# Designs tried in a protein design run: designed miniproteins, single chains, continued (3). Part 102

Each design is a single chain, and the fold is of that chain. pLDDT is the mean over its residues in the fold that is shown.

## One batch from the design tools (miniprotein)

Design m11527
Fold by ESMFold2-Fast:
Structure m11527 (fold): chain A 79 residues (1-79)
Amino acid sequence: SAEKIEIALEALDKAGVLLVLQGQEESVAVLQEASRRLKTATTDEEALAILEETLARLKELGAPQSVLDILERGIAAVR
């Protein structure tokens, strides 16, 4: 639904603000790509998959737990 895609985009925006403040440019680029993919998503399943893939990628990049918590909350809201 459009509502769940909007929730996913808001989660990425909140996470992105923290990553920018912490100077994590590579992680910010990951979120920007995820945001672009979400804007073309047509199903809740696609939105959920994009968030879960983004969370996994940010974990590999060593993103702060506060950022990971924001994405996990977004995933829970979209599921």
Scores: mean pLDDT 84

Design m11528
Fold by ESMFold2-Fast:
Structure m11528 (fold): chain A 103 residues (1-103)
Amino acid sequence: EEEIRREILLVQKVFNEILKAVVDEIYKRNRIPSPEELIEIIRKATDEVLEKNKDKLSPLTQEVIRKGVERMIELIKEKGYLTLKDFMDIVNEAKKELEERLK
């Protein structure tokens, strides 16, 4: 369905904006964040990006994105860091969940 494709592309866009906001904040702090600080940065970036995009995002799409972010936070709590592969895997799982929930 074309509707589902548009929502999936929007999920990718929002996750990319969150990643950019997180990276920008880490560089601004000019030091390696602790796992606790990284979680704080991710939560703040997520809230700011979702607020910015609120008129474009259905409640379901916002829920799926927040769930993906909570999975990132879980991995950081478990191992202290997040790899690009972890990020990509989480984004792909969020896209899959959204596709399944829109059917």
Scores: mean pLDDT 84

Design m11529
Fold by ESMFold2-Fast:
Structure m11529 (fold): chain A 84 residues (1-84)
Amino acid sequence: SEAALERLRAALSTLPPEDQRRVTQSLVDAARYVYKQAPTLEQAEKMSREILELAAKLLEAGASPEEVAKAIEEKAKKLLEEIK
């Protein structure tokens, strides 16, 4: 959702540029996998929102950029496994 993206952008802005790049790259990679492999666009959008919400929540809770990047990757894999 737009609200989740706004929270994510706010949380990312508090990080050093290198850490912002790490988390952003992980999100881009996860989105690419989800949009390529999901059976429908609607499912891809839902999965992408869940990944964004998880990333925002973890950053707001003070998780390290490395932990957030790993959680993004694991969440994308888990969501894709659950659809088939």
Scores: mean pLDDT 84

Design m11530
Fold by ESMFold2-Fast:
Structure m11530 (fold): chain A 78 residues (1-78)
Amino acid sequence: LLKETEDTLIETLKKLLKQRGIDLDPRKLSKEELRELVRQLLDQLDASESLRQAADAARTKYQLLAVIVGLLLREQAR
């Protein structure tokens, strides 16, 4: 996976989290910490079962970043 794509997801997530009052740098999080953050946001946003399954199936930090960014962007668009 391209470093630029992962960095873009990290910066997008940081911005989206800040808009929700969370001042956190996702770059500093471990994979397990990111998984916990995804779980908390899925619960907070009452996310669909398909998104929860996508998060559970995520095996890499990139996949977790993609799920959480997608979730927050969908929430922002509503």
Scores: mean pLDDT 75

Design m11531
Fold by ESMFold2-Fast:
Structure m11531 (fold): chain A 111 residues (1-111)
Amino acid sequence: MAETRTVTMATTEAAKGEVINVTTTATVTSGSDAPATVTTTIEQVTADGPVPLAAATVHARTGETATASVSATAPEAGTYEVRVSVQGDGATVTVTTTVNGATSTATLTLA
């Protein structure tokens, strides 16, 4: 059964016109024959909710590692979140995200 899980990997402050550079590496350790889909999104935190600025999607099969790079220019000074969504069928995916040199890792198990 294909399921989607989303994790906030980083929260950062940026000045107007600052470039937010994100690299996500996803390693699939188990799953079905279908590839897992890993989407990294940079979102602006606003009073009206999150506003997506940029996204990158990669696919990885069991035993594979995929890397995505995405960047966004901050339209306003404020708070920005980096979120990773993983869609897969019975997949276990380890995600490592680097934002401005800071690294975060999460392991996602999909049913």
Scores: mean pLDDT 83

Design m11532
Fold by ESMFold2-Fast:
Structure m11532 (fold): chain A 80 residues (1-80)
Amino acid sequence: MEEDKKLIEKSLEETEKIEEEAKDNKEATELARQSKKGIEQAGKKALEGNHRQAVSSASAASILSVGAWTEYKIEKKKKE
């Protein structure tokens, strides 16, 4: 439970960081927003004691976060 909280907090921080850095990239921002919703759902399910559902939601959010990072990196390479 406490470890789940820390993982959720770190994932949320990373997603917010992407959202701030990629503010001008609509695709990255949208993927980050969707990831953030998934992380919040995972946190809610963890608090309910539904660890399986929490892990499932966190995994889906991680995929979206990777997508946001990929879009952000593509834009960065374009600026190089």
Scores: mean pLDDT 71

Design m11533
Fold by ESMFold2-Fast:
Structure m11533 (fold): chain A 64 residues (1-64)
Amino acid sequence: MAEKALEGARKAGEAGARGGAGLGAGSQVNHGTPKEEAARIAAEAAGLPFEEALRRTESGYRLM
């Protein structure tokens, strides 16, 4: 079980770090700020973690 737990945790963390590319459909009903949706798209396109993409998008949005 330890090996399965480590593998599962690693894969889950890796998927999250890649910016939730597999969860893009959620943007249709998130009703959040447009910058959050832009950050998700940017994370998927650039291969960044969602947190990092959100931070960069928020900074860029602030300047616009």
Scores: mean pLDDT 55

Design m11534
Fold by ESMFold2-Fast:
Structure m11534 (fold): chain A 60 residues (1-60)
Amino acid sequence: TQQDYQDQLDRLLSDVQSQILDVINQGRNDGLSLDQQLQLGQQVYNDQLPQINSLADQSR
């Protein structure tokens, strides 16, 4: 059902958010600039974007 894809998307987004926070915190601990920390988070998001888009498209 549409709800099953939405549930999968919600779980994926939660996992991606956790991963983004982890890499940003690691970057901060390593003394990286805010821009570099955000770049690390953006990379995690971009790596997961194809799966996010696939689930979002199937939730119609």
Scores: mean pLDDT 80

Design m11535
Fold by ESMFold2-Fast:
Structure m11535 (fold): chain A 65 residues (1-65)
Amino acid sequence: ATKETAASILAVAFGIETPEVVSVSFKDKTVYVRVRRLSPETERAFAELKAALEELGIELELYLE
């Protein structure tokens, strides 16, 4: 439930298509995102998200499946 909600929020907020996001989890102020494909567009969107989250003291980790 939480994973799907987080994935939807990320997809909407930064223009990342939900089908490219395999899983999202949140633990110890870190967001872990697994993606099927790492395109230049996805990479840019995650870099912007990482910067926004760093202002809140939250880390972002990106993994290619």
Scores: mean pLDDT 67

Design m11536
Fold by ESMFold2-Fast:
Structure m11536 (fold): chain A 70 residues (1-70)
Amino acid sequence: PTEVVEVELDLSGLSQAERDARARAVGAELHAEAVARAAELKARHPDQRATVISRLTVDGRTFTGEVVVE
């Protein structure tokens, strides 16, 4: 089974340092959510690979990550 978790950020109007800090913090939270979601998905389907795709969109640009539990 595969799930997707998504977050969109509007960081327009912030300094570069503030944008970088906010993007890192939200990215870390999104990764933690993806890990938790993958664990839950694996618990429901113990004989199947669990995949969670994370998408972080910052000012219209999308970054994608993947968490896999076998």
Scores: mean pLDDT 81

Design m11537
Fold by ESMFold2-Fast:
Structure m11537 (fold): chain A 93 residues (1-93)
Amino acid sequence: MKKAEELFRKAYEHKEEAERLREEGAPQEVVEKKVEESQRHIKELSELSTTKEKQIEVLEAAKKVVEELIKDPEEREKSIQSIEETKKQIEEA
């Protein structure tokens, strides 16, 4: 699901940028704006997850984004496991 991949990528980028800005001592207003941008994309993702099938598609898109953006092997593995477990719970429900 290409749209979900794009929204996850943008949400992650804004979250990472907010964390970096916070570490650099940027003003609270600038950090909050980036957090709001990330949250907006998360809302759009939730709107895509209206059916069981779409929820699974969104989770598959999340796995692709995790593999692309998370370079730390341990964090990547934990994120993938979390996504797979959530997918299993949705499929079994």
Scores: mean pLDDT 75

Design m11538
Fold by ESMFold2-Fast:
Structure m11538 (fold): chain A 146 residues (1-146)
Amino acid sequence: AAARDAAVVATFRALRPGVVAQIREKLREAGRLTPGVQRALDAWLASGRLDLIPLSEMSGLSIAELEAIIEATADAIVAASRGQLPREVARSLAELMLLGEITGVDVREELVALLRALGVEDPEGVVEAGLAALEAARAAVLAARK
């Protein structure tokens, strides 16, 4: 288990530059690659974690609300992966899903390809579970403001 998790983390780290390049190009084509979004992706490339400040500014959600959405989405990804993904990788994927939703850019294809490269048995099912949890968590946060 520990050796498999270490191998998944190492593979994920090696794949991050390619994933960022693909998502960056989609954001550029959509006119959504702002300086803030660029900084968020640069942080994710370096550490596996987004800079949430630009996402907070774009969405009107607080950092704490964004973190709550990310954690709920990561939990769903871990469950759907049936132990194939370490939670740190699931959280990194949840952050890209959130970036896609806030920018309106579809990242499903890139996330499915990444999960397949990481050896996930049902990459499409994991992505759909994560996106469903993200939408539910966003709806819950917005409802709590009323």
Scores: mean pLDDT 88

Design m11539
Fold by ESMFold2-Fast:
Structure m11539 (fold): chain A 95 residues (1-95)
Amino acid sequence: MRIEVYIEFVGSGFDRSARQLVLDGRFGERSTEPATRMRVTVVATYPDGSVETVEVDLDLPPIFLDTATESLDQGLLDEGLERGVREGLERLERL
């Protein structure tokens, strides 16, 4: 089984990942709106070629992305990521 994890920040200023903001030429910009939700997508590919996808939405304290430094509140991100991955894997085990 192969597990892949994708993370998006959801909010009026953060409907894209930091990488996507850089690709869109927004390097050096700070979002004027905080991210208030994180979406964690867990994709499992099984040896038989079947694919299962689970999406977990997590409410976050307001966080801002500084794209110039690519910095976020790492403590809040780490807690959200651990929770999202854990819940995603638990849902995947029920499939």
Scores: mean pLDDT 58

Design m11540
Fold by ESMFold2-Fast:
Structure m11540 (fold): chain A 61 residues (1-61)
Amino acid sequence: GPAPQELVDAARRLLLEHPELIPARDYETLRRLLAERFGLEASLETLKRAADEVIAEIEGR
């Protein structure tokens, strides 16, 4: 299913602030930052879906 919108929005914020995470596909660091800054916890699979959606938006620029 689709990732939760709050997770997608938070991932978008973090990936725009930390663009180095995109080429590295550093989902573990993104997961930790989401928990630390937004209090959002998700499985790696759900996080990867949210991050991949945001990365597709960013790379489509």
Scores: mean pLDDT 80

Design m11541
Fold by ESMFold2-Fast:
Structure m11541 (fold): chain A 93 residues (1-93)
Amino acid sequence: MADAEAIREVGREEAERLRRLAEEEEDEKAREVLLAAAELVEKLGEKAAKAVEEGKMPVAPEDIIEKLRREVEEVEELARNKQLPLTELSPLS
């Protein structure tokens, strides 16, 4: 059964996976998108872990981990197909 620390660990692992994908990416803009996604995943994992520790998260830690992994898998699929949104540098999210 997962806990807040497991959420943090998964967030870090998934962010590292995106950073490795960025290192193999030849398109500079796609690489920037992957690095930004890695930072967001790591921050979301930390935020979710704190919410779980504070008892403010209405879902199980396992469901949070599954959601983080699915979101990273979607980004990886877009990168593999060269379909990353190269214009999506949102300063608001």
Scores: mean pLDDT 74

Design m11542
Fold by ESMFold2-Fast:
Structure m11542 (fold): chain A 77 residues (1-77)
Amino acid sequence: SERDRLIEQLERDVEYLERQAAESTDPRLRQLLLDTAKRLREIIQEGREGASVEELLRRYRELRAAFAEEYQRLLAE
């Protein structure tokens, strides 16, 4: 289903973020990646508990925006 495909994609995104965190030498970037992975796992759990595809996509978009903002702050040191 559309929901199952979305959840599978989000699970792959979590694995990617956790892998990037493990390879990062910057402790602040590592923490940002781990915090983002944790929040993404929360979105996945809400999807499993019956949240709509629309709600999951909205929360994913918000999470992506928050990550981009924090990442830009790290680059602007």
Scores: mean pLDDT 88

Design m11543
Fold by ESMFold2-Fast:
Structure m11543 (fold): chain A 90 residues (1-90)
Amino acid sequence: MEEEIEELIEELLEKEKAGEIDSEEAFRKYLLEVMGLTEEQVKELLKIIEEAKKAGSRELLIEKLNEKLKEALEKLEEILRKGLELERKR
């Protein structure tokens, strides 16, 4: 399961880099496949994002999302680092 999710994320990132999908589409697929949200829940989140963009607060929304992504990435990096340390000490 974990490996399948990782492979899906890599595929989505590669497609985004190739310009086949945008960041919004990548987020939609991530929320559906990884987070297990329903189509309705994803639609509500995307609607909030679109309203924020129209209100001129898109920069603030992007900044907040980047902060949350940084926190999640830092946590993941610490977990991976501690896991590697444990394996190396064995």
Scores: mean pLDDT 56

Design m11544
Fold by ESMFold2-Fast:
Structure m11544 (fold): chain A 69 residues (1-69)
Amino acid sequence: EMVLEAGDVVPADALVVKHVAGSFLVDRSRLTGDATPVEIDPYSSDPEEQRVYKGETVVSGKALVKVVA
């Protein structure tokens, strides 16, 4: 597992396990074409809301992630 914070690029597909500081937001525009940052919630019932993808940029916050791919 690793910690990602604002300004980091996601190096591999991972699940967000825990918020460390603040709201964890990522830029997913490369994949979706939508420039709106996505808030990742490790406590969501939807696994898509827990996942970050390789190449996304962390916009804000700090979170512990577990690489899955």
Scores: mean pLDDT 74

Design m11545
Fold by ESMFold2-Fast:
Structure m11545 (fold): chain A 66 residues (1-66)
Amino acid sequence: GPLLEKVIKLVKERLEELAAAIGKALGAKPTVEIEITENTVKATITVGDKTYELTVDLKTAIELLF
C-alpha cells in the first residue's frame, strides 16, 4: 500500500545518504545496490575493489524508522 511504498523509499534514501557520506570520507564514490523484499532489506555497497553487504529484517528496519 502507499504507506509501505513511502517506507521503502525512505529506507533507500537513508541508505544512499549513508553510502554517500562513507564515500566522501574515503575519497571515493560508492556504488549502492538495494534490494527490498517482504521480509528483508539487503544493501550492497561497493567502494573501489571492496564490497560491503548488510541484511536487516524488514520489520526491524521499519521499527528503527518509527
Scores: mean pLDDT 71

Design m11546
Fold by ESMFold2-Fast:
Structure m11546 (fold): chain A 93 residues (1-93)
Amino acid sequence: STAAAIVAALRARYAAGASLAELAREVLAFLGVTDEAAVAALAAAIEAGDWDAAAAVLAGLQSPEALQAHADFLAAETGKAEEVQEQLDALLA
């Protein structure tokens, strides 16, 4: 459930134009993980559209509480990034 919430936030941010590798690194860095193998596994699962595999990688790395905090952070950042981009586009028009 919590890992699935992070995956949902990553999907939304990816759909908004964020790069796959950036999303994987941001998630793992926030959780305190800098293991390139874990980053690669998460990125590969997301790229393949295997959201169950992505959730399993996340669930294996951290407690549900840490994952939930990160899911909430990603959701907030996705909303802010979209709003800022819309404001910039309007300003530059």
Scores: mean pLDDT 66

Design m11547
Fold by ESMFold2-Fast:
Structure m11547 (fold): chain A 67 residues (1-67)
Amino acid sequence: MPLDFETLREVLATLPNVDLALQFLARNLDPNADEATLRRLSGIVAEVFGEDEEAVLARLRELLAQV
């Protein structure tokens, strides 16, 4: 991913909801991203939107399977 995690947090904070944030990540993420990267991204989304990290991770995995 060309963005660092702090810049990514700022970009995600400009989005109106978690669904759009997850769609943004799914479309811009390396399709070969490892589990550690997916967990880190899910943690950032969970922190920004006040969501459960494991629920965000599960949804991100589902969206990546559709890309």
Scores: mean pLDDT 74

Design m11548
Fold by ESMFold2-Fast:
Structure m11548 (fold): chain A 95 residues (1-95)
Amino acid sequence: MSPLEEKVLRVEAALSLAIMAAYLSGDHETARELAEGAERIRRAMEAGDLEALKEALRETIEKLEELIERTEDEVLKLALKRAKEEAEEALKFLE
């Protein structure tokens, strides 16, 4: 597995955990927004489009910051923070 593939896999795994935490907390809107972000990252990675991947990661980080501020559920908040950290690390690797 390439270092980039491993970084992106960590982002996808963290987003999947956050999506599950959102569903378990009844926050279906947050789950949908996270799933849309994950899909954009996946498509950019499959296309081999590094600029699209950077844009998808930046948009996901901004959305995660917004969701963290709005979220009152502590478990979901921790999952969102982890996803943001992984996305920031992946973006840093690409820069």
Scores: mean pLDDT 87

Design m11549
Fold by ESMFold2-Fast:
Structure m11549 (fold): chain A 75 residues (1-75)
Amino acid sequence: MEEEAMLEATRIAREKAKPGGEKLLAGAPLEEVAEILKKALEEGARKARELGAEEAAEKLEKLKEEVEREAKKLL
C-alpha cells in the first residue's frame, strides 16, 4: 500500500518535472527551470501525504529545498 502510494507520488513529481528538464536542455533561464522543478516536487509531496507516504513526502520536500538553495546560488 505505502509502496504503491510512494510510486504514484514519485510518478506525478517526475511528470510535472519533465517540462523543466526540457526547458533546461533548450537553454531556458535557470530561474524558470527551478520554479518548474519546485512546483513539481511540491505537488509530488502533497500527493504523497494524501496517500500516506510520509517518507516519500519528506524526500520530495528536501529535494525542493535543495533546488531552491542551488537556484539562489546561481541567480
Scores: mean pLDDT 73

Design m11550
Fold by ESMFold2-Fast:
Structure m11550 (fold): chain A 88 residues (1-88)
Amino acid sequence: MEEELKLLEEEVGPEAKEAAERAAQGDLEAALRGLALLMPLAMERLGLTNAQVREQLRRLQELAGVEPVELGEPISEEELLEALRRAA
């Protein structure tokens, strides 16, 4: 947790660290924002393409029975946050 927060600050920025700290306090909106900020880094680390992430988000939205959010290329943090919010 402490090392993860430092990694978030170093790799993504202080906004990601603040989001993670608030998420740990039970702030769901902060958790969703933190996931959106981390997604580009996770995609790069896991070798995922924008097309692969878009397909997975679309499948999750279909399984949840919600209207799919249109994602641009590259996928923006705002678009990703909206997609995650609808799936939650």
Scores: mean pLDDT 61

Design m11551
Fold by ESMFold2-Fast:
Structure m11551 (fold): chain A 95 residues (1-95)
Amino acid sequence: MKTEKERKLLEVEITAAMHLMEVAVLKLEAETLKEKDKKKAIEVLKEAIEVAERHIKELEELAKRVPEAREFLEKEIEVLKERKKEFEEKLKELE
């Protein structure tokens, strides 16, 4: 049976997974648009960078509020930082 602490950890894990999925969808959209419409691909990449930055800040604040999930959240934050870096490099290639 889940304790209140275990429920909070599960909610944190779900939140992090949702943030990673949103960034992954934007990455796929940018890749698809790159071949069809360079201008739209640039716009999607800029949005993806802003979304990743926002999610990084949200997960950093969540790590402060739920110390039990800190190690997990720090790893997820590093993944988001790497995805943001990938978007920034792609943006440079298209501009």
Scores: mean pLDDT 78

Design m11552
Fold by ESMFold2-Fast:
Structure m11552 (fold): chain A 100 residues (1-100)
Amino acid sequence: SRAEEFRAYIRQLSDALAAKDWAGALALLEEMLGRYEELTEGEFLTLAVLAMEVAEHLDEARRRELMERVIAALERMIPKFSEVAKRVAELMIEALREKL
């Protein structure tokens, strides 16, 4: 199922983070960000938090690229979010923009 696929993805990402495999973690994030419209609100917000964590370990150019991609995806998803998820997403966009 999609939920099982997302859980397997998060396990792989967690393993990459534990191994400090930032290139592998970035590749996994880019794959799932390409499919962001298929994610639930909770899954997407989880992905965004993990993307922020990975971004802190990238060079400035790659960090900016990833952060801008996450912001763009958040802005596109906000109209589809519940009130709570929308507020969380807006705060995340603000935090991401401050780190650019």
Scores: mean pLDDT 84

Design m11553
Fold by ESMFold2-Fast:
Formats: sequence, structure tokens, C-alpha cells
Structure m11553 (fold): chain A 92 residues (1-92)
Amino acid sequence: MIEKLIELGEEVAKKAEEAGDLKTAEKLREAVEILKEEPSRQNIARLAALSALAAAKLGDKEKVKEILELSKKLGLPDELIEYIKEQAEKIL
């Protein structure tokens, strides 16, 4: 499950880089490495939020949905998931 979030984060980082958003790609890659070193709830939440917002900036509504559904399965608080969803919807 955490491995799936890492894969999604890496995929979104690559797409952000291809779109010319180098800062977002760098932040996502950093969050991926931090989560690999220390799989904590905070690091899961950080990667999930950054990945969902980056996917929203790319216009990838399905990817945002996939990240939010995975975040719920990973046990992130409903309030945090709803907040990320609202921020992503404002960008989409």
C-alpha cells in the first residue's frame, strides 16, 4: 500500500517535470525519499497531499481520485483527505 503511494508520487513527479514544473517535481521526489527512509503517518500525509495537488495542477482528475482513495486506505484522517480534495478541486 505505501509502495503504491510511492509509485503514484514518482509518476506524478515525472509528469510535473515533463510539464516544466521542476519545483513541484523536486518536492515530490524529496517526499518520496523521506517516506522510503521513514514510513510515518506524517510522511504518508505529505506525499499524498503533494501528489494530489500536483496531479490537480496537471488536470489529471482520475489520478487525484486514485491518490485520495489510496490515502483513505492508508488510514489518513477523513478531515485531511477532505481538505486535500477541496484544494485539488479548486485547482482543477
Scores: mean pLDDT 85

Design m11554
Fold by ESMFold2-Fast:
Structure m11554 (fold): chain A 64 residues (1-64)
Amino acid sequence: SEEIGKQVRELIEQAAQAIKERDYEKSTALINEAMRLLSKLPQDEADAMWDELVKAVEEALKEA
């Protein structure tokens, strides 16, 4: 769970960077992988990390 959470956060950071670079193919692949890992977490952790993903994507789109 702790290792999966770390992987999800790293994928979120990489997806945000890809969005800023306008590499939407890469960002989509990274988001899909993050969502796959989220499905393996307890619901409360998954919900918190989903909120983190949404915020990161929204902020990156403002900078793109």
Scores: mean pLDDT 85

Design m11555
Fold by ESMFold2-Fast:
Structure m11555 (fold): chain A 72 residues (1-72)
Amino acid sequence: SSSEEEEKGKQLIKEVESIVEQIKNTDDPQVIRELLDRLSQLLLESRSLPQEYRNKVFKLAEEALDIILKKS
């Protein structure tokens, strides 16, 4: 893997982690929608990255969806 891919992967993971944290801390349906739209964009961007970064992003996205479902 290139160092550029590593930095891109780390940055993408940080953005997804930030989105998960924001979802935990909001009950506003409009904010949740906007965060999910951004998460979807980041998932698409992760497709060009090595498997290890894609797996981590996917796992964090699953966590975000689980949190939203539990907010009833």
Scores: mean pLDDT 84

Design m11556
Fold by ESMFold2-Fast:
Structure m11556 (fold): chain A 55 residues (1-55)
Amino acid sequence: HHGELGLAIRALLEGKELDPERVTPEVYEEAKHSLEVAQKTRDGGLAGARALAAA
């Protein structure tokens, strides 16, 4: 499971095709969510993290 999630995240970042036999829809959704959270944290930096903590 952990390896499949990491593979899905990497593929999404690189714009590569996902292997549907190895990456289930559930794992793909988890990877997308993880990337969204990571991007929001990166884009907002420390200020973004503080805003999320205050909400």
Scores: mean pLDDT 63

Design m11557
Fold by ESMFold2-Fast:
Structure m11557 (fold): chain A 95 residues (1-95)
Amino acid sequence: MLPRPPPPSVQELLDRSLEAIGKGIRRVRRDGHRLTTVAPTPAAQKVAEELKKNYGITPTEYVAIDLGGQTLPVPISPELTEEQISKAAKRIYNS
């Protein structure tokens, strides 16, 4: 097994999530938000399950964010904070 890269801090994950969302929505109409939506992967679905289990909220959309140099789909909901989403994503993708 390859050595695990150092995990990004909560602040780094939050910053990347905010940057990815900000770049996607920056000049985009409401309908353009759909253009940042990516297909859920099994890992992204696990993140959605963790968010539902921990916070009781089911994410409605998936957006691509950079986690440790990889662009990964992460579930998002207006009822969830970027920190909550980033913690769940880190748990699943850095497992």
Scores: mean pLDDT 59

Design m11558
Fold by ESMFold2-Fast:
Structure m11558 (fold): chain A 109 residues (1-109)
Amino acid sequence: EREEVVELLEKFREQNSLSPEEVRALDLAVEAGLLTKELFEDLFNGDPEKVRKAMVELLEAMARAAERAGERDLAEILRARLRAELEKTELPEEEQKRLEEIERRLLAE
């Protein structure tokens, strides 16, 4: 499982321009067990809506891992990226509400 996630993560890094902060957060999320093979399969899917939802889930996992590691500034950067990703999409209201609930979970106690 972990080895498969690491291989998929390497492929994701190759296909995306990631900042050092994002690389750090991905590493923390893998160590925390918050990333799954299924998540990466959705990220590499041909369905744009699946890719979109997987990106939101990835950013949520990264932010949670950073918070758990005590890296508050990193978690804040990731939450800002999550908000930008939600704003970028022209999703139906029902889907947008779902993503807003995910964002609220990142901010909730």
Scores: mean pLDDT 71

Design m11559
Fold by ESMFold2-Fast:
Structure m11559 (fold): chain A 62 residues (1-62)
Amino acid sequence: SSTGRTLGLVAAHELVKSGAATEEEGREIERRAIEMGDAGASSEQIAREVERLARELIARAP
């Protein structure tokens, strides 16, 4: 879905740019968001999961 793709792309870009994630980790976040959207998850559900993954990655990269 366009919403899942947008949320995943924005989150992946910011995490990679800040050094909290690798390019590969960023791509996996984007894929997760797209898959959730395709499976019928709401924008809120996708945003929450992406934020959770981002927080876990940031916690590993102080």
Scores: mean pLDDT 77

Design m11560
Fold by ESMFold2-Fast:
Structure m11560 (fold): chain A 95 residues (1-95)
Amino acid sequence: SLEEQLREWFELAAKAGLKYGGSLEVARDLAVSLFPEAKPIVEEAVKLVQEKGGSGGGMTAGVRALAAYLNGNKEFQPIADKIIEEAKKVEKELE
């Protein structure tokens, strides 16, 4: 489902500690507004990103790209894929 895929992306971003510009609070509020049922997972992901020095800008960009892709806009798939791949690389470096 869209929510399950968003959860997986948030977990990857949190573990990777992605650093972009912006506010984690804004990214959290946007994600919860789009997927209210995912609130507990989003809050957990935001906490992990903060602990690992991540930024809200990265989460906001990723959420928007992933949401657009999952809503059937295939033009955002390359952006979503790159964000996920980047998060996985950083996660591997933290292992």
Scores: mean pLDDT 51

